# Ledger of designs, part 25: designed miniproteins, single chains

Each design is a single chain, and the fold is of that chain. pLDDT is the mean over its residues in the fold that is shown.

## One batch from the design tools (miniprotein)

Design m838
Fold by ESMFold2-Fast:
Structure m838 (fold): chain A 105 residues (1-105)
Amino acid sequence: SRIEQLQAELREAEAADDKRRMAEILYELGKIYLHQGKPEKALEYFEKALEIYEELDDERGMARVYVGLGFAYEKLGKHKEASLYFMKAYMLDPENVERYLVELL
């Protein structure tokens, strides 16, 4: 499955200490779980990706994850939390937010 492939790629990235690749794979896992209607799992993976992008000072990566967190909170019925994350994404990377939104549709 795509999840099994991504988990194998994540182990390889961890072994290589490739932080950027780890964050990218964690985000992709979060997106897959979001599409499967598993927002709690999506939230877990997005939070892990966010921690790494924060370490890397990667504002675009952080904004992309904030959009993912926004969608996960919406699916959990936590509309206020969702709105705050969408606002964080917009404030951090206003030029790319529309792309991040479309990516999760």
Scores: mean pLDDT 91

Design m839
Fold by ESMFold2-Fast:
Structure m839 (fold): chain A 64 residues (1-64)
Amino acid sequence: SSQLRADLAALGAAVSRRSSQLRQQYQNVRATGTDQQAAEAQQQLEQAQKAGGKAIDDAVARLA
C-alpha cells in the first residue's frame, strides 16, 4: 500500500538522520576526546549503521 511505502521512506530518513548525528558525534570525539573514546564512538556508529540497514531490509521484506 502507499502507507507502507511512506513508512519505509520515513524509516530511511530516520536512519539517515541518526547516522549523520553519530558521524558528527564521532568527529567531535576525535577532536576533543581520547583515542579510546574515539574508538567507542566509531563502534557505536558502525553498530547503528548495521542496525539501520537491517531495519530497512526487514521493512522491505514486510512489503512482500
Scores: mean pLDDT 82

Design m840
Fold by ESMFold2-Fast:
Structure m840 (fold): chain A 64 residues (1-64)
Amino acid sequence: GPGEEAAREAVIAAGASEEGAEEAVKAMLDNGGTDEGLRRGAERARRAPSGSLGGAAVVSWGGA
């Protein structure tokens, strides 16, 4: 859904490869993430410095 696409783009913008971003989004969904949660996470990530997404991204996205 739109949240998956937004999350993928946000992870790529943080310096991940397109393949790495796809895997990260799949892992977030498998860990109970929702499309709406991913969309909200993407909005939050766009406000944060890109460096903040590196190690903390997966934890931040999974909280929805």
Scores: mean pLDDT 66

Design m841
Fold by ESMFold2-Fast:
Structure m841 (fold): chain A 95 residues (1-95)
Amino acid sequence: SMEKEELLKKSELARQAGDYLDKAAEAAKKDVKEAIKYADKAKELMKKVGLDTKPVDDAIELLKKDVNKGAIYLGALSGLAYMLSSSYEIGAKSL
């Protein structure tokens, strides 16, 4: 099992990734280039916690083809990142 401090660090990084994915979703309809920059920042945070970044790459490709669907997908990924952050925090507090 992971140590409490490792889980808290993963929680914080997942929360920050969620924040950037949310910013990417918000920016998507106004500036796709800005949305991609926020998504790339989320990917770097996700790599630090050992998460697969492919869903974010898929969302970026979707943005280029259909901005509305891409924005929705980025928003969904943000929600999942926040849920993961909460799961890590609960796990840490249970140790």
Scores: mean pLDDT 88

Design m842
Fold by ESMFold2-Fast:
Structure m842 (fold): chain A 111 residues (1-111)
Amino acid sequence: SIKEEIKKILKEIKELIEELKKIAGDDSLIQSIIKIAESIIKLIEELLKTIDNPDDLKKVLDIAKDLLSILKEVIELAKKDLSDPSIISKLIGLALRLIGLEIDLRKLLEK
C-alpha cells in the first residue's frame, strides 16, 4: 500500500529529526529547518486522512522521499563547521527546497 510506504518513510524522517535535534544544539538555521520539516510531516499526516486518489498519494510519497533525502543531507552538513559560509549556503538551499515541498502539500490540501 502507498499509504503504508509513506508511513514507514515518516517514521524514518521522525528518527532523523530526533538525531538532528541532538546534533544542532542552539543553531538557529538548523532549528528553522527542523520546524519546516515538522510542518511538512503534519501536512502529510493530514493528507493521508483525506486522500484516496492514487495519483495524489504518489505525489505525497515523492514529497516524503524528497524530505527524507534533504534531512540526510542536512544531518551530514550539521556535523561540519556551521560557521563556514559554504555550509550555511548549502543549508539555506536545503531550507528553500523544504519550503517548496510545504507549498506543494498545501496545494494538495486546498483542493
Scores: mean pLDDT 89

Design m843
Fold by ESMFold2-Fast:
Structure m843 (fold): chain A 73 residues (1-73)
Amino acid sequence: SEPFRPLTPEEQAKLEEAKKLIDEGDRLFDTDPVKALELYEKAMEIALSTPDTVESAVVLLRAAVGYVIAKKK
């Protein structure tokens, strides 16, 4: 079953850092795809370290999509 508890401040901070890494990866995607790839990979690792929530799943999916597309450049 999906967890219905709110995220702790520490878990929320981790997901916010993952979101920042994705935003930076998106910014660098066309100019530095190797750096973008590294940022997406770090974001995926962070999201996977947090509890299974809809928010963490969305962050993970966004990072994974960015990773796959950046790798194909």
Scores: mean pLDDT 80

Design m844
Fold by ESMFold2-Fast:
Structure m844 (fold): chain A 57 residues (1-57)
Amino acid sequence: METARRILEGALAAGARVELREEGERHFAVVTHQGVSIEEPLSEEEYRALRELLEEH
C-alpha cells in the first residue's frame, strides 16, 4: 500500500504520467517520465486505491 502511494505522489510531483492497467487478474501502475516507463505490480486493493486517488485530484 505505502509503495503504490509513494510512487504516485513522487511521479505526480515530478510531472510524470501515471496509467493504471488491468491484464486479466493482474494490475499494474505504469509511470512514464522523460520517455522512460516503469511498471509496478499492484494488489487489487492498491489498484482500487490508486484509481480513486487519480479520479479525485
Scores: mean pLDDT 72

Design m845
Fold by ESMFold2-Fast:
Structure m845 (fold): chain A 89 residues (1-89)
Amino acid sequence: LTINKAVVAPTADVITGTATVEVPGYQKLIAKSYIYDLDTGKRTFASEKELEEQEVEADSSGNYKLEFTMTAKAPDDFKEARLLITFES
């Protein structure tokens, strides 16, 4: 679980961020993205994607790190929106 870059203006529309997953391997991992408003704590579901094992490489600690880039549009009423990516198995 990693919180990605914040966008100050919701009218900027596009939030791009990179997230990591720290597991020794995965069978069927689903990345879910949410737009999170830092002002109110509101969260809106944006998208999901199934990840494949070949998208993950082991780091020096023996943990797998997947650098996954997501792009999403912030709702107009969000002032300080962030892209939150959650990995689920």
Scores: mean pLDDT 58

Design m846
Fold by ESMFold2-Fast:
Structure m846 (fold): chain A 73 residues (1-73)
Amino acid sequence: SKEKLEEELVKYYQEIGLPEDLARKYAKVTVELIEKSLELGDESFVDALINYFKYNNREKIVELLKEYKEELG
């Protein structure tokens, strides 16, 4: 779900020190960039995010990114 992915990204951005308003804006932009890159047939951005979050042991975000990639591409 797009909404669940955005919510988990908001939590992540707050954990790394962003205030809530900026965390919401960053999460929205991240999801929009995933959507736009997949519309263009470019999976490299979402795959880079999956790798990054996997290396940082963020399994819930990894699963939501994989789910969203399957929904769109």
Scores: mean pLDDT 88

Design m847
Fold by ESMFold2-Fast:
Structure m847 (fold): chain A 81 residues (1-81)
Amino acid sequence: MEVEAHLKIVIDEKDRLVLVGAELTDADGKVHYLTSMVQIPEGVVLSREEKVELALERVRELAASRGFTIVKEEVEVTVLK
């Protein structure tokens, strides 16, 4: 199923979490929601770019596993201190 993706990534540096929410809009205008969370283990240091890429990879894998083909991707990143 071809979908346009709006991806919202929240990096919570205090709790060592990367949260990603995906809004996938199909050709009929129906919105499908996917959410994933990555806990960064204690002692692991990742750059913001690495955290964003990790979140994107998780959502892309989840979307593909559910039969979605992403034809357009828009990404928003928010960093919480």
Scores: mean pLDDT 82

Design m848
Fold by ESMFold2-Fast:
Structure m848 (fold): chain A 111 residues (1-111)
Amino acid sequence: SMLEKIRGILEATAKRMYFTAVKNYNAAMEEVRKKLLGLIEETVEELRKIGASDEEVEIVRNVLLGMADSILDILSENRDKPLHEIEGMIQMQLELAVHTAVKEIEALRNA
């Protein structure tokens, strides 16, 4: 289904954002932000390419932008913490982003 294709792309991007943040946790915040925003825009183009609606694309974009902001806050506020704790915090944001976007798209499709 279209929802399963969107979910697959969303999960892949959320995981790439997680790995990007973890690999670049010692990098300047602006560089991390730039990389995360690039992944989001690539995802938006991929969703449009498979024929996702403008409303579905906007849901995914907004959720992933929220995830990016949360990741940057985690990295900024937790620089003194061990990497494994930071990984756990970002993993929670990944799970929340996927859950939120899927639920919002399901609600849109059932409207």
Scores: mean pLDDT 89

Design m849
Fold by ESMFold2-Fast:
Structure m849 (fold): chain A 65 residues (1-65)
Amino acid sequence: LERVNIANKVVRAAIEVGVDPLTALKIGLKLMEVPPEEITKDRVREILLEVGVSEEQADAIVEKL
């Protein structure tokens, strides 16, 4: 699975739940640093929280994946 496709999906989901475009872009860039085999829903959630996304928004984004 290509990292770019996963990053795009997460970025779109983040914008949909109300994360600003700049923060959503930062999330995408962090995901591009993770090996594809390590991109799990749990790892995505961790990155969202690291960037400052709320637990509620992070859970909503992960549910859309």
Scores: mean pLDDT 78

Design m850
Fold by ESMFold2-Fast:
Structure m850 (fold): chain A 99 residues (1-99)
Amino acid sequence: MVDRMIADQDNMNAAAQITGAGVAIRQGLDRSVFNAPTQVAIDFIQQMTANNITVMSDAIYDQMVALITQVRAGSITAAQAAAQIQQLIQQAQAYQAAI
C-alpha cells in the first residue's frame, strides 16, 4: 500500500514534468537549466516530435512516467533512461502504425 501511494505521487510529479517540458520546448529554453528527470521528459517529447508520433497507448505513457520517477529516485542513470526512451519511441511508432 505505501509503495503504491509513493508511485502515484511520483506519477503525478512526472506528468507535471512532461507538461512543463512541453512548454519549455515550445519556448526554446536551454535544456542545461533543467534537472535530470525534466531532461528525460524533454528528450521523450523531442523524440516523439522528431518521429511524428501523435498517439501512444496508456502502457507506453506509464512506462515513460516510470522512467522519469526512476531517474528522480536515482535508480537508473540518464544513459539507461535514454536507451529506454528509444525503445518506447519504437513501441509508439508500432502502435501508431497499427491503428
Scores: mean pLDDT 75

Design m851
Fold by ESMFold2-Fast:
Order: C-alpha cells, then sequence, then structure tokens
Structure m851 (fold): chain A 93 residues (1-93)
C-alpha cells in the first residue's frame, strides 16, 4: 500500500515538471492541479476497496481509475478484471 502511493507520486512527477515550466499558471493553480491528479490516482483503489468491503458495487469509471494504479499493462488488466468480478458479485448478492 505505501509503495503504491509512492509509485503514484513518482508517476505524477513528469506532470509536475511540465506544470513547473508553465508560466501562464500561478503556483496555487499548479498545486491544485497536482493535488487533484494525485487524489484521483491514489484515492481510486482505496475507495473501490472501501466500497467493496461495505457491500457497495463501485461504478465502472472508478474501477478503471483504480486498475490504472497497477505498474504494468498486464497487471492493469488483471486488477480491472478482479475488481469488476467483485463488483458483479456484490450486485448479485
Amino acid sequence: PAQRILDAVEAALPRAEALGKDKSLSAEEKVEILLDELAKTTGALVEVRRQLDRGIAPEEELIEAAAREASSEEEVEALRAELREAAAAVRAA
């Protein structure tokens, strides 16, 4: 879990560098964009697991965002399938 958050932060670094070079945005605007992007990246998997634990079926968009937290394309597909199956099981219950 901690390593996944660190990986998400590292994945956001190219975006942070690009924003750092943008002279049209204020420092406050750059921070807001980065925090929003990080929250979408790091929060999705945690939120999906929270919903599943409480017997709530997550929406497809949230599942897709959570799956993209995986480090490889193969892992993204495997995690996406796992989360979709778990959501379907909750809906069937």
Scores: mean pLDDT 70

Design m852
Fold by ESMFold2-Fast:
Structure m852 (fold): chain A 89 residues (1-89)
Amino acid sequence: MPDLDSLRQAHAALLEAARSGEDVDVVETYQTATRTRTVTRRLSAETARGGDHPERRDPLSPEVREVLERLRAAPDAGTFGRAAEIVRE
């Protein structure tokens, strides 16, 4: 099953960091038919507040948005796995 919760959690964490002014650790987990991968990324409150930093770590991350749109159009485990790999990079 596609794990949209991880992507939504990352977005929510960035939004909360912007409000709180504190750094947030975001755990990105995606499930594939073969295995589970977990990556922990550290996001700064400044990045969350800035939105459009070169690192693309904003509350409205275009990468996250595009992944969600793609999954909505063709939701399946294989498609989500590849999309999650793109978002993590």
Scores: mean pLDDT 51

Design m853
Fold by ESMFold2-Fast:
Structure m853 (fold): chain A 59 residues (1-59)
Amino acid sequence: MSAEELRRLSERIEAGELSRAELRRLGKAAGLTVPQVSRRIREGRHEELLVRAYLNSQS
């Protein structure tokens, strides 16, 4: 997952428009399940998800 795609996902999360397919993709990139991803988004911790996905792509 590219840095540009992660930026677009961040915008969509903040707009409340994230699809289930995008949620699953972000979960795979972050190494988390869909429920874990959803919980972090509800708690306003979506930046943690994006950081995890970015670091995993750099490994």
Scores: mean pLDDT 79

Design m854
Fold by ESMFold2-Fast:
Structure m854 (fold): chain A 72 residues (1-72)
Amino acid sequence: AAGVDENTLLSQLLADVLAGRITPEEAAERLKKEAGLDITPEQVEELVKRIQKMRDGGLAGSRAIAAELAAA
């Protein structure tokens, strides 16, 4: 594989942001440094926010996000 597995690293860093271990800025910098992914802290924050909504509501949260996406 070329470099690190970007999907594995992304999942791990998003989990760390969700757990409050690192900031979205730190996650974006690590993705760029270790995986060469040109991602902004704002994009990381948006992804974490979506995952938080799914996690917080479980099935209800997943349905609420689906409804918002369908309405937007």
Scores: mean pLDDT 69

Design m855
Fold by ESMFold2-Fast:
Order: sequence, then C-alpha cells, then structure tokens
Structure m855 (fold): chain A 88 residues (1-88)
Amino acid sequence: MKALEKAKETAKKLVPGEVQKVKEGEISLSEAGLEVGLAAAQTYVEEKTGKKMKPEEALAWLKKNDPDELEEIVETIQKAIQEALKKL
C-alpha cells in the first residue's frame, strides 16, 4: 500500500536525526520512537485520506482503522533505531 510505504519512508528518514539527539543526551530512545511514530502516522493518514491531521489524531485514526499497518510501522521504527544505533 502506497500510504504504508510512505509512512515507512518517513520513519527511515527521521530515525537517524532522532537517534543523534539520543546520542547527544537531548531526548530518550522512547521519546525518539514516539516522535518518529507520530510523524509516520501523520504521513500515512494524509496519504490515505488526503486530510491533514494533527499527529496525535493521525495516530488514533491509524489505531482504529489500520492496526496491522500501525504494527508494521512500529516494527520498522524499532528496526531502524537499532540499525542507526549500530552505525553511530
């Protein structure tokens, strides 16, 4: 699905910068994961519905309508964070 692939791309683009902030002591790993997850959910919902939603509203929409896709996004974020930590 185009929306899922774009959400995964958003996650992969944001993870290196968020992991860098974790390395610098600016945020926790859980905060990095949340920020990436909110942005990915917003990308997914906007691509699928054509409507711009607030990040928290997009996450709630995704949990209700496409929970399996949300699980794939979360898995993608976790894997991307692990890989970014190994490279840095």
Scores: mean pLDDT 82

Design m856
Fold by ESMFold2-Fast:
Structure m856 (fold): chain A 64 residues (1-64)
Amino acid sequence: SARDLAALLAELIREAQKRSGRLVPSAADIREVARERGLSEETIERILAMYTDDRAGVRALLAE
């Protein structure tokens, strides 16, 4: 499950990068892509928690 969520997060990041033009998309950019793909709010929150708990992701959000 965690491995599958991590793989899904990677796909959402790539799509969010294409749409936003940013190398490190915001949590809002990822949320938008996930909703358009029909993911449940529960799944979206779990994925965003993983993204936020990642030190690299947190550092990138603080740098932007």
Scores: mean pLDDT 72

Design m857
Fold by ESMFold2-Fast:
Structure m857 (fold): chain A 60 residues (1-60)
Amino acid sequence: SEVEEAGRKALEGMREGLKKEGVPEEKMRQAIEEARRGIEKAKTPEEAENAAVRAYLRAS
């Protein structure tokens, strides 16, 4: 679905961003899990992207 594709793309971008920021592996895994939970609840592609962005900003 478009929501699943948007979520996958957002998670990939989030992982790359956190690695560039030098975020520790444990904190990165916590942030990715938070994003994944939000994406599972998302009903639109935009909600999935926003869930990943919010988790990224909290981890950065």
Scores: mean pLDDT 82

Design m858
Fold by ESMFold2-Fast:
Structure m858 (fold): chain A 80 residues (1-80)
Amino acid sequence: SAMNKEEVKSAEEQIKEIEKLAENETDEKHLEAILENVELHIESLDKKIKKLEEVDPETAEKLKELKKRLEELAQKIKEK
């Protein structure tokens, strides 16, 4: 549906903004706050994926890719 496509696009844009914030941040407290926000987004996406797997598997696959991208970002932040 159009709403699911816009939801994916919105999530992708939000992830891009978080990636930009994390890339230029060197303050440990700010990095910790960004990491907590990333982990909340991962949890939210996981719940959406599980709900959509049976009813909209195509959208679920796109959200799985976005979740993987956030998991990679979380790992990069932890390594700073």
Scores: mean pLDDT 82

Design m859
Fold by ESMFold2-Fast:
Structure m859 (fold): chain A 72 residues (1-72)
Amino acid sequence: SREEIIAAIEAAEIAAESETALINTMLGLKRPLDDAGIAERLLEVGAERAVEILSRAKLTEATRKALIEHVS
């Protein structure tokens, strides 16, 4: 569900740089996406897979906020 994805984004480890390359690789993407594109793709892969990806990736606080806005 969206709520599970939001909870996973909120639980993600905060770092100085977002691991967007790791997220893109785990989503099967060959080109970098912006925060909106990543959020849409996380919704498409389903809550179970999205939670798995987000549990392994570090995010900046700014990216966390942007992803929550786009998923909400």
Scores: mean pLDDT 77

Design m860
Fold by ESMFold2-Fast:
Structure m860 (fold): chain A 101 residues (1-101)
Amino acid sequence: ELEKKIEELFKLADKDGDGTLDFFEFLEFMEIAAEVLGANLKQVVAMAGAIFRLVDKDKDGTIDFEEFKFLMDNIFLFFGRRPGDKVAFLEELIKKIKERK
């Protein structure tokens, strides 16, 4: 299921296991997403702070699971590229982030 794949992806991106993504965990995730979508990595990295600020709705300096779901629902808007299959896209992200652990 889509939501279960997003949950698995969030847990994999959460390197310290605290239940939130800090800016550095978020940046690493965005780099992987840019690679999978074929987006311009330099532009994604340059915009990462603005995207983090937009996604961090409660302004606590971390991304919780609900904010991460918002990011995933809008990821193609931020990258300017839409995946043909969202499930396949999530599975490729899970694969890539596991390889980088």
Scores: mean pLDDT 75

Design m861
Fold by ESMFold2-Fast:
Structure m861 (fold): chain A 91 residues (1-91)
Amino acid sequence: EAERERLKERLIELAVEAARAFRKALLDIASNPSKKPSSETLKNLEQGQRKLEEIERLLKELEVPGRKQVLILTAAFTGASEEVIRELVEE
């Protein structure tokens, strides 16, 4: 059904957005390991967490199996590429 495909595309979109936010934050932290995280880095972490909450709601709506939910959430949290996220959602 078209609605299910739209939800899957929205899931990929949100996961990619979350991954980008977390990647930016993690790269900043990794580049400055002895410095406290900046306000901008904290905002990126907060944006990522909000996207993860939206992703979790969509995963439940799509009835995604628990193992696959964990893999998708982990990929988003660790800043995985769009290619990896799309593969996880579509398989």
Scores: mean pLDDT 82

Design m862
Fold by ESMFold2-Fast:
Structure m862 (fold): chain A 92 residues (1-92)
Amino acid sequence: KLKLKLKVTDDNGVVKEVEVVVDESQTLEEAVRKALAKLGYNPETVKILSSSKDPDMKLSELKLGEKFKVKATAEKAGKKYKLEGEVTVEEG
């Protein structure tokens, strides 16, 4: 198990932090969807626009302590948001 810490900034400059514990067999995209769902976004609407890491990569390929950036869009309460995320990888 890995713990991913996400610092997410929305279009209004609001910053929120969330942690998810994920299995190493899951993809980065699945982990990002899970994290944004915890922040109230609809996980089915999550689209990754850019990432320093391949969204289809398995989390087993991530190194403990590494940090990277992800940009995505997601919907919450019928509104679409553009999100900038900083991800930190920790032991789960």
Scores: mean pLDDT 83

Design m863
Fold by ESMFold2-Fast:
Structure m863 (fold): chain A 100 residues (1-100)
Amino acid sequence: GMSLLEAARKAAEEGDGKKAAFWGSAAAGVGQLAAAVAGVVTGRVSPEAEEAARRAGEYALRAERAAREGDSKKAGEEAIRAAEEGERAAKLALEQLKAA
């Protein structure tokens, strides 16, 4: 199936800044949730997962702002960054679970 990052890339390629921002924000949310759940389950903090989740959220907000301003190119670029950091946060969270 298509990943959230692949969905963000496809929307960006289509010039659909709003759709790109949607998928970027969804990916950021998944990364943030994964980092939070891993922390609760393991009783440990992963600074790397939390930092990736924080960056994903920042890029998602930038993508949303660019989409609202009609800058579909910038919305796509920031959404892809949000999805990349969100995916990284989720992967780091899974590594934290395996190390516990």
Scores: mean pLDDT 89

Design m864
Fold by ESMFold2-Fast:
Structure m864 (fold): chain A 94 residues (1-94)
Amino acid sequence: YIEKLEELIEKAKKAKTEEDIYKVIEEYVNLRLELFEVEVSEEEKELMVKSLYDGLKEEAKEKYGSESIENIKKVLIELLEKEKKRLEEGAKSE
């Protein structure tokens, strides 16, 4: 899981378009669903991806001043790195 999350962080760093960012978010949502063994419909998954993307856009605008690809990318990388740290800490506390 942590290794897959590191791969997503690298993909996010290489993202150049909105489509690239959206694909990273989709892979992240898939990874979380697999980890928690939660089955959702494709429609629910698409809503989750869109909701997360919209949230990243809002945070990018509030934190960095615009919904630019560069700012959304920064917020996405921060999200993925925070998730990685939480999982590393969880593994150490169990």
Scores: mean pLDDT 76

Design m865
Fold by ESMFold2-Fast:
Structure m865 (fold): chain A 93 residues (1-93)
Amino acid sequence: EEELRRLAREIAESTDPERVRALLRELLARTPEDPIAVARALLDAVARATDLEVLELLLEAARELLKLVSDDLEAIALAIAAILLAIGRILDL
């Protein structure tokens, strides 16, 4: 959980798309271990991010997470919330 919170913060604070992609791959690799914690980390990153390109990468990652989760309703709900929040944040820019 602490490591995932660190990843979420680093993603949200980064303006380097290559670094964000690498951090998102690291985050998504944790999905089989704790899909709910990964979904929460994505939602937290979306809430903190202010860069358009970072928000677009977070939206893509949340969509990929939704494909990876199948029977975890809480993870599905959090992934959908991250997608909706990212879309809203992008539209406000």
Scores: mean pLDDT 82

Design m866
Fold by ESMFold2-Fast:
Structure m866 (fold): chain A 62 residues (1-62)
Amino acid sequence: SVEEAVKRIKEHLEEIEELDRKGMQAAADGNLDEANRYRDEILKLLGVTREEYREAVKKLGL
């Protein structure tokens, strides 16, 4: 659920920030496949779908 995704994001902010930082670095280096892999790692870490994550991020104002 979206509510569960919100809770898990709050619980894992440090890990998400690190993975997002690595994804941004990969994108800056032109490695889009690697950047997408880091995004998928965030979804696996939280155990949520991409859509649940997107809606949760919107609810959090991030």
Scores: mean pLDDT 83

Design m867
Fold by ESMFold2-Fast:
Structure m867 (fold): chain A 99 residues (1-99)
Amino acid sequence: MVEIKEFDEKLYEEILKEIRELAKKTSNPVYRDILDLARLLVQFGRYDSARRLIELVKKAIEEGKSPLELIDEYIEWAKKNNDKFTLKMLEEFKKLVEK
């Protein structure tokens, strides 16, 4: 499990700004849903989990990767960190975006 860190107003605002900027750069609704997931993680105090997800979204948009490939990479990261909360959210999310 990743640790929930003390609230940092500057870090919180910087993360939200990055989410807003990335959302404007993509027309893919699945990427926007992933960015909304990052916003929820920030609201739950999971700043490291949110930052990792934002980094993966930024890289995926720049490289033209699929949202599903990004989610698989994020699942591997969450498993490494024993983040059961994030893993449960990702399993439900993957079911919603798969046909």
Scores: mean pLDDT 76

Design m868
Fold by ESMFold2-Fast:
Structure m868 (fold): chain A 84 residues (1-84)
Amino acid sequence: SLLEEANRLVEEIQRLAAQLYNEALSPAERIALLQRMVALNQQLRAVLRQLAAQHPQYRAAYDTAIAQIDQTIAWLQQQIAQLE
């Protein structure tokens, strides 16, 4: 289901975010990890858009979550640019 896919993506993103605190990561490894997090957040955003369309009663909550994801993607892209 879309809800199960969203939950899986959230768990994957959280695991990758924890890895960012590893000070032993090379710049190249850190860039690769950040790029993977961008891709997963973009996938999560797409799933949440579909959920918002299927459940209009929760649209405001999904729109808020999508806006937060867009801010997270922008921050991740800024971090990548700083390392390139």
Scores: mean pLDDT 90

Design m869
Fold by ESMFold2-Fast:
Structure m869 (fold): chain A 104 residues (1-104)
Amino acid sequence: MEELRARVKELAARIEADGRALGSLSMAVLGAYENNDDLLDAGVKGLMEVVPDEDWPLLGVILVEAAPGRRAADRIVDKLLELAPASQRPAIRAAVAAYRASLA
């Protein structure tokens, strides 16, 4: 869990340092909050263009952490899973589940 948190923090810092990635993160969070699927889709796609696919499980955790509450977090995770190839989905689900378990 410590290693997962360290990797999440490192990826989050890289996203914050990249104006395009930070803009995409803001769009994803706002889209989920306002129930605007077009904005959510654009934001998540923008993040997936910047973040390597092996780091998408960590991206899932960052999106959950950035989301304003459980409903928005669930919408963002569902969009990331929808856009991800089927082979990547188990790792994303596992990382998000592990992160949520660490908050309980």
Scores: mean pLDDT 84

Design m870
Fold by ESMFold2-Fast:
Structure m870 (fold): chain A 65 residues (1-65)
Amino acid sequence: MLEEKLERVREYLRSLGASDEQIAAAVEAGRAVMLGRISKEEAREFLLRLGLSEEAAEKVLEIVE
């Protein structure tokens, strides 16, 4: 369930050629959103700062919804 969605995030970002470090950080952000520890807006800002495109950041947030 939670880990299944996080694995889909990992697979999606890997398909875009994201680095292992970017994937690990994005998975942590996704987990934090799913657990209610950060808002989706905070996660989006973090993912953009990490170097992901706006489209990639939105897709990650869609997966963890």
Scores: mean pLDDT 84

Design m871
Fold by ESMFold2-Fast:
Structure m871 (fold): chain A 102 residues (1-102)
Amino acid sequence: DLEEQQRNWEELKKETLALMDKLGIPEEVKEAFENLSEDLQKELMAAFIVIDETLDDDELKRELALLLIEIALYEQENPDLSSKEVSELMYERVKRLMEKFK
């Protein structure tokens, strides 16, 4: 049922935006998320669910959410880059973030 699938996607997106609000993510970043392709939005929504269920530190959740949105925006702006190349470029940022919250 396409209507049910669309309704479920819209509800999941709404829950994702509510999580962004709870974490204090800026409106400009939320707007950037909404301007991403549907596939990138779905990937980020899945990642945010895992982050929210796995981590207890709201500050770490916020920083990871911001980083993942930045990575997705960079991938969308640079379609010639592979996911591996994007990950390698962002590796040091992820590493520094994880070290901060040890």
Scores: mean pLDDT 75

Design m872
Fold by ESMFold2-Fast:
Structure m872 (fold): chain A 56 residues (1-56)
Amino acid sequence: MSEEGKKFLEGVTLPEDEIITAPDGSKITRKDLYLIGTSGVISDDPSLRYLTEDVE
């Protein structure tokens, strides 16, 4: 990551930094969920599909 990108992220407190506990007890950040929803590829992953089906 470029230094400008790092400075931007440090200057912006993103709510996606909040940690969400998955049903299996694992922890995932909100921004990871957003990336999963955006890519669409992970929607076919059995371990993550239940998250997108229940949450969105």
Scores: mean pLDDT 52

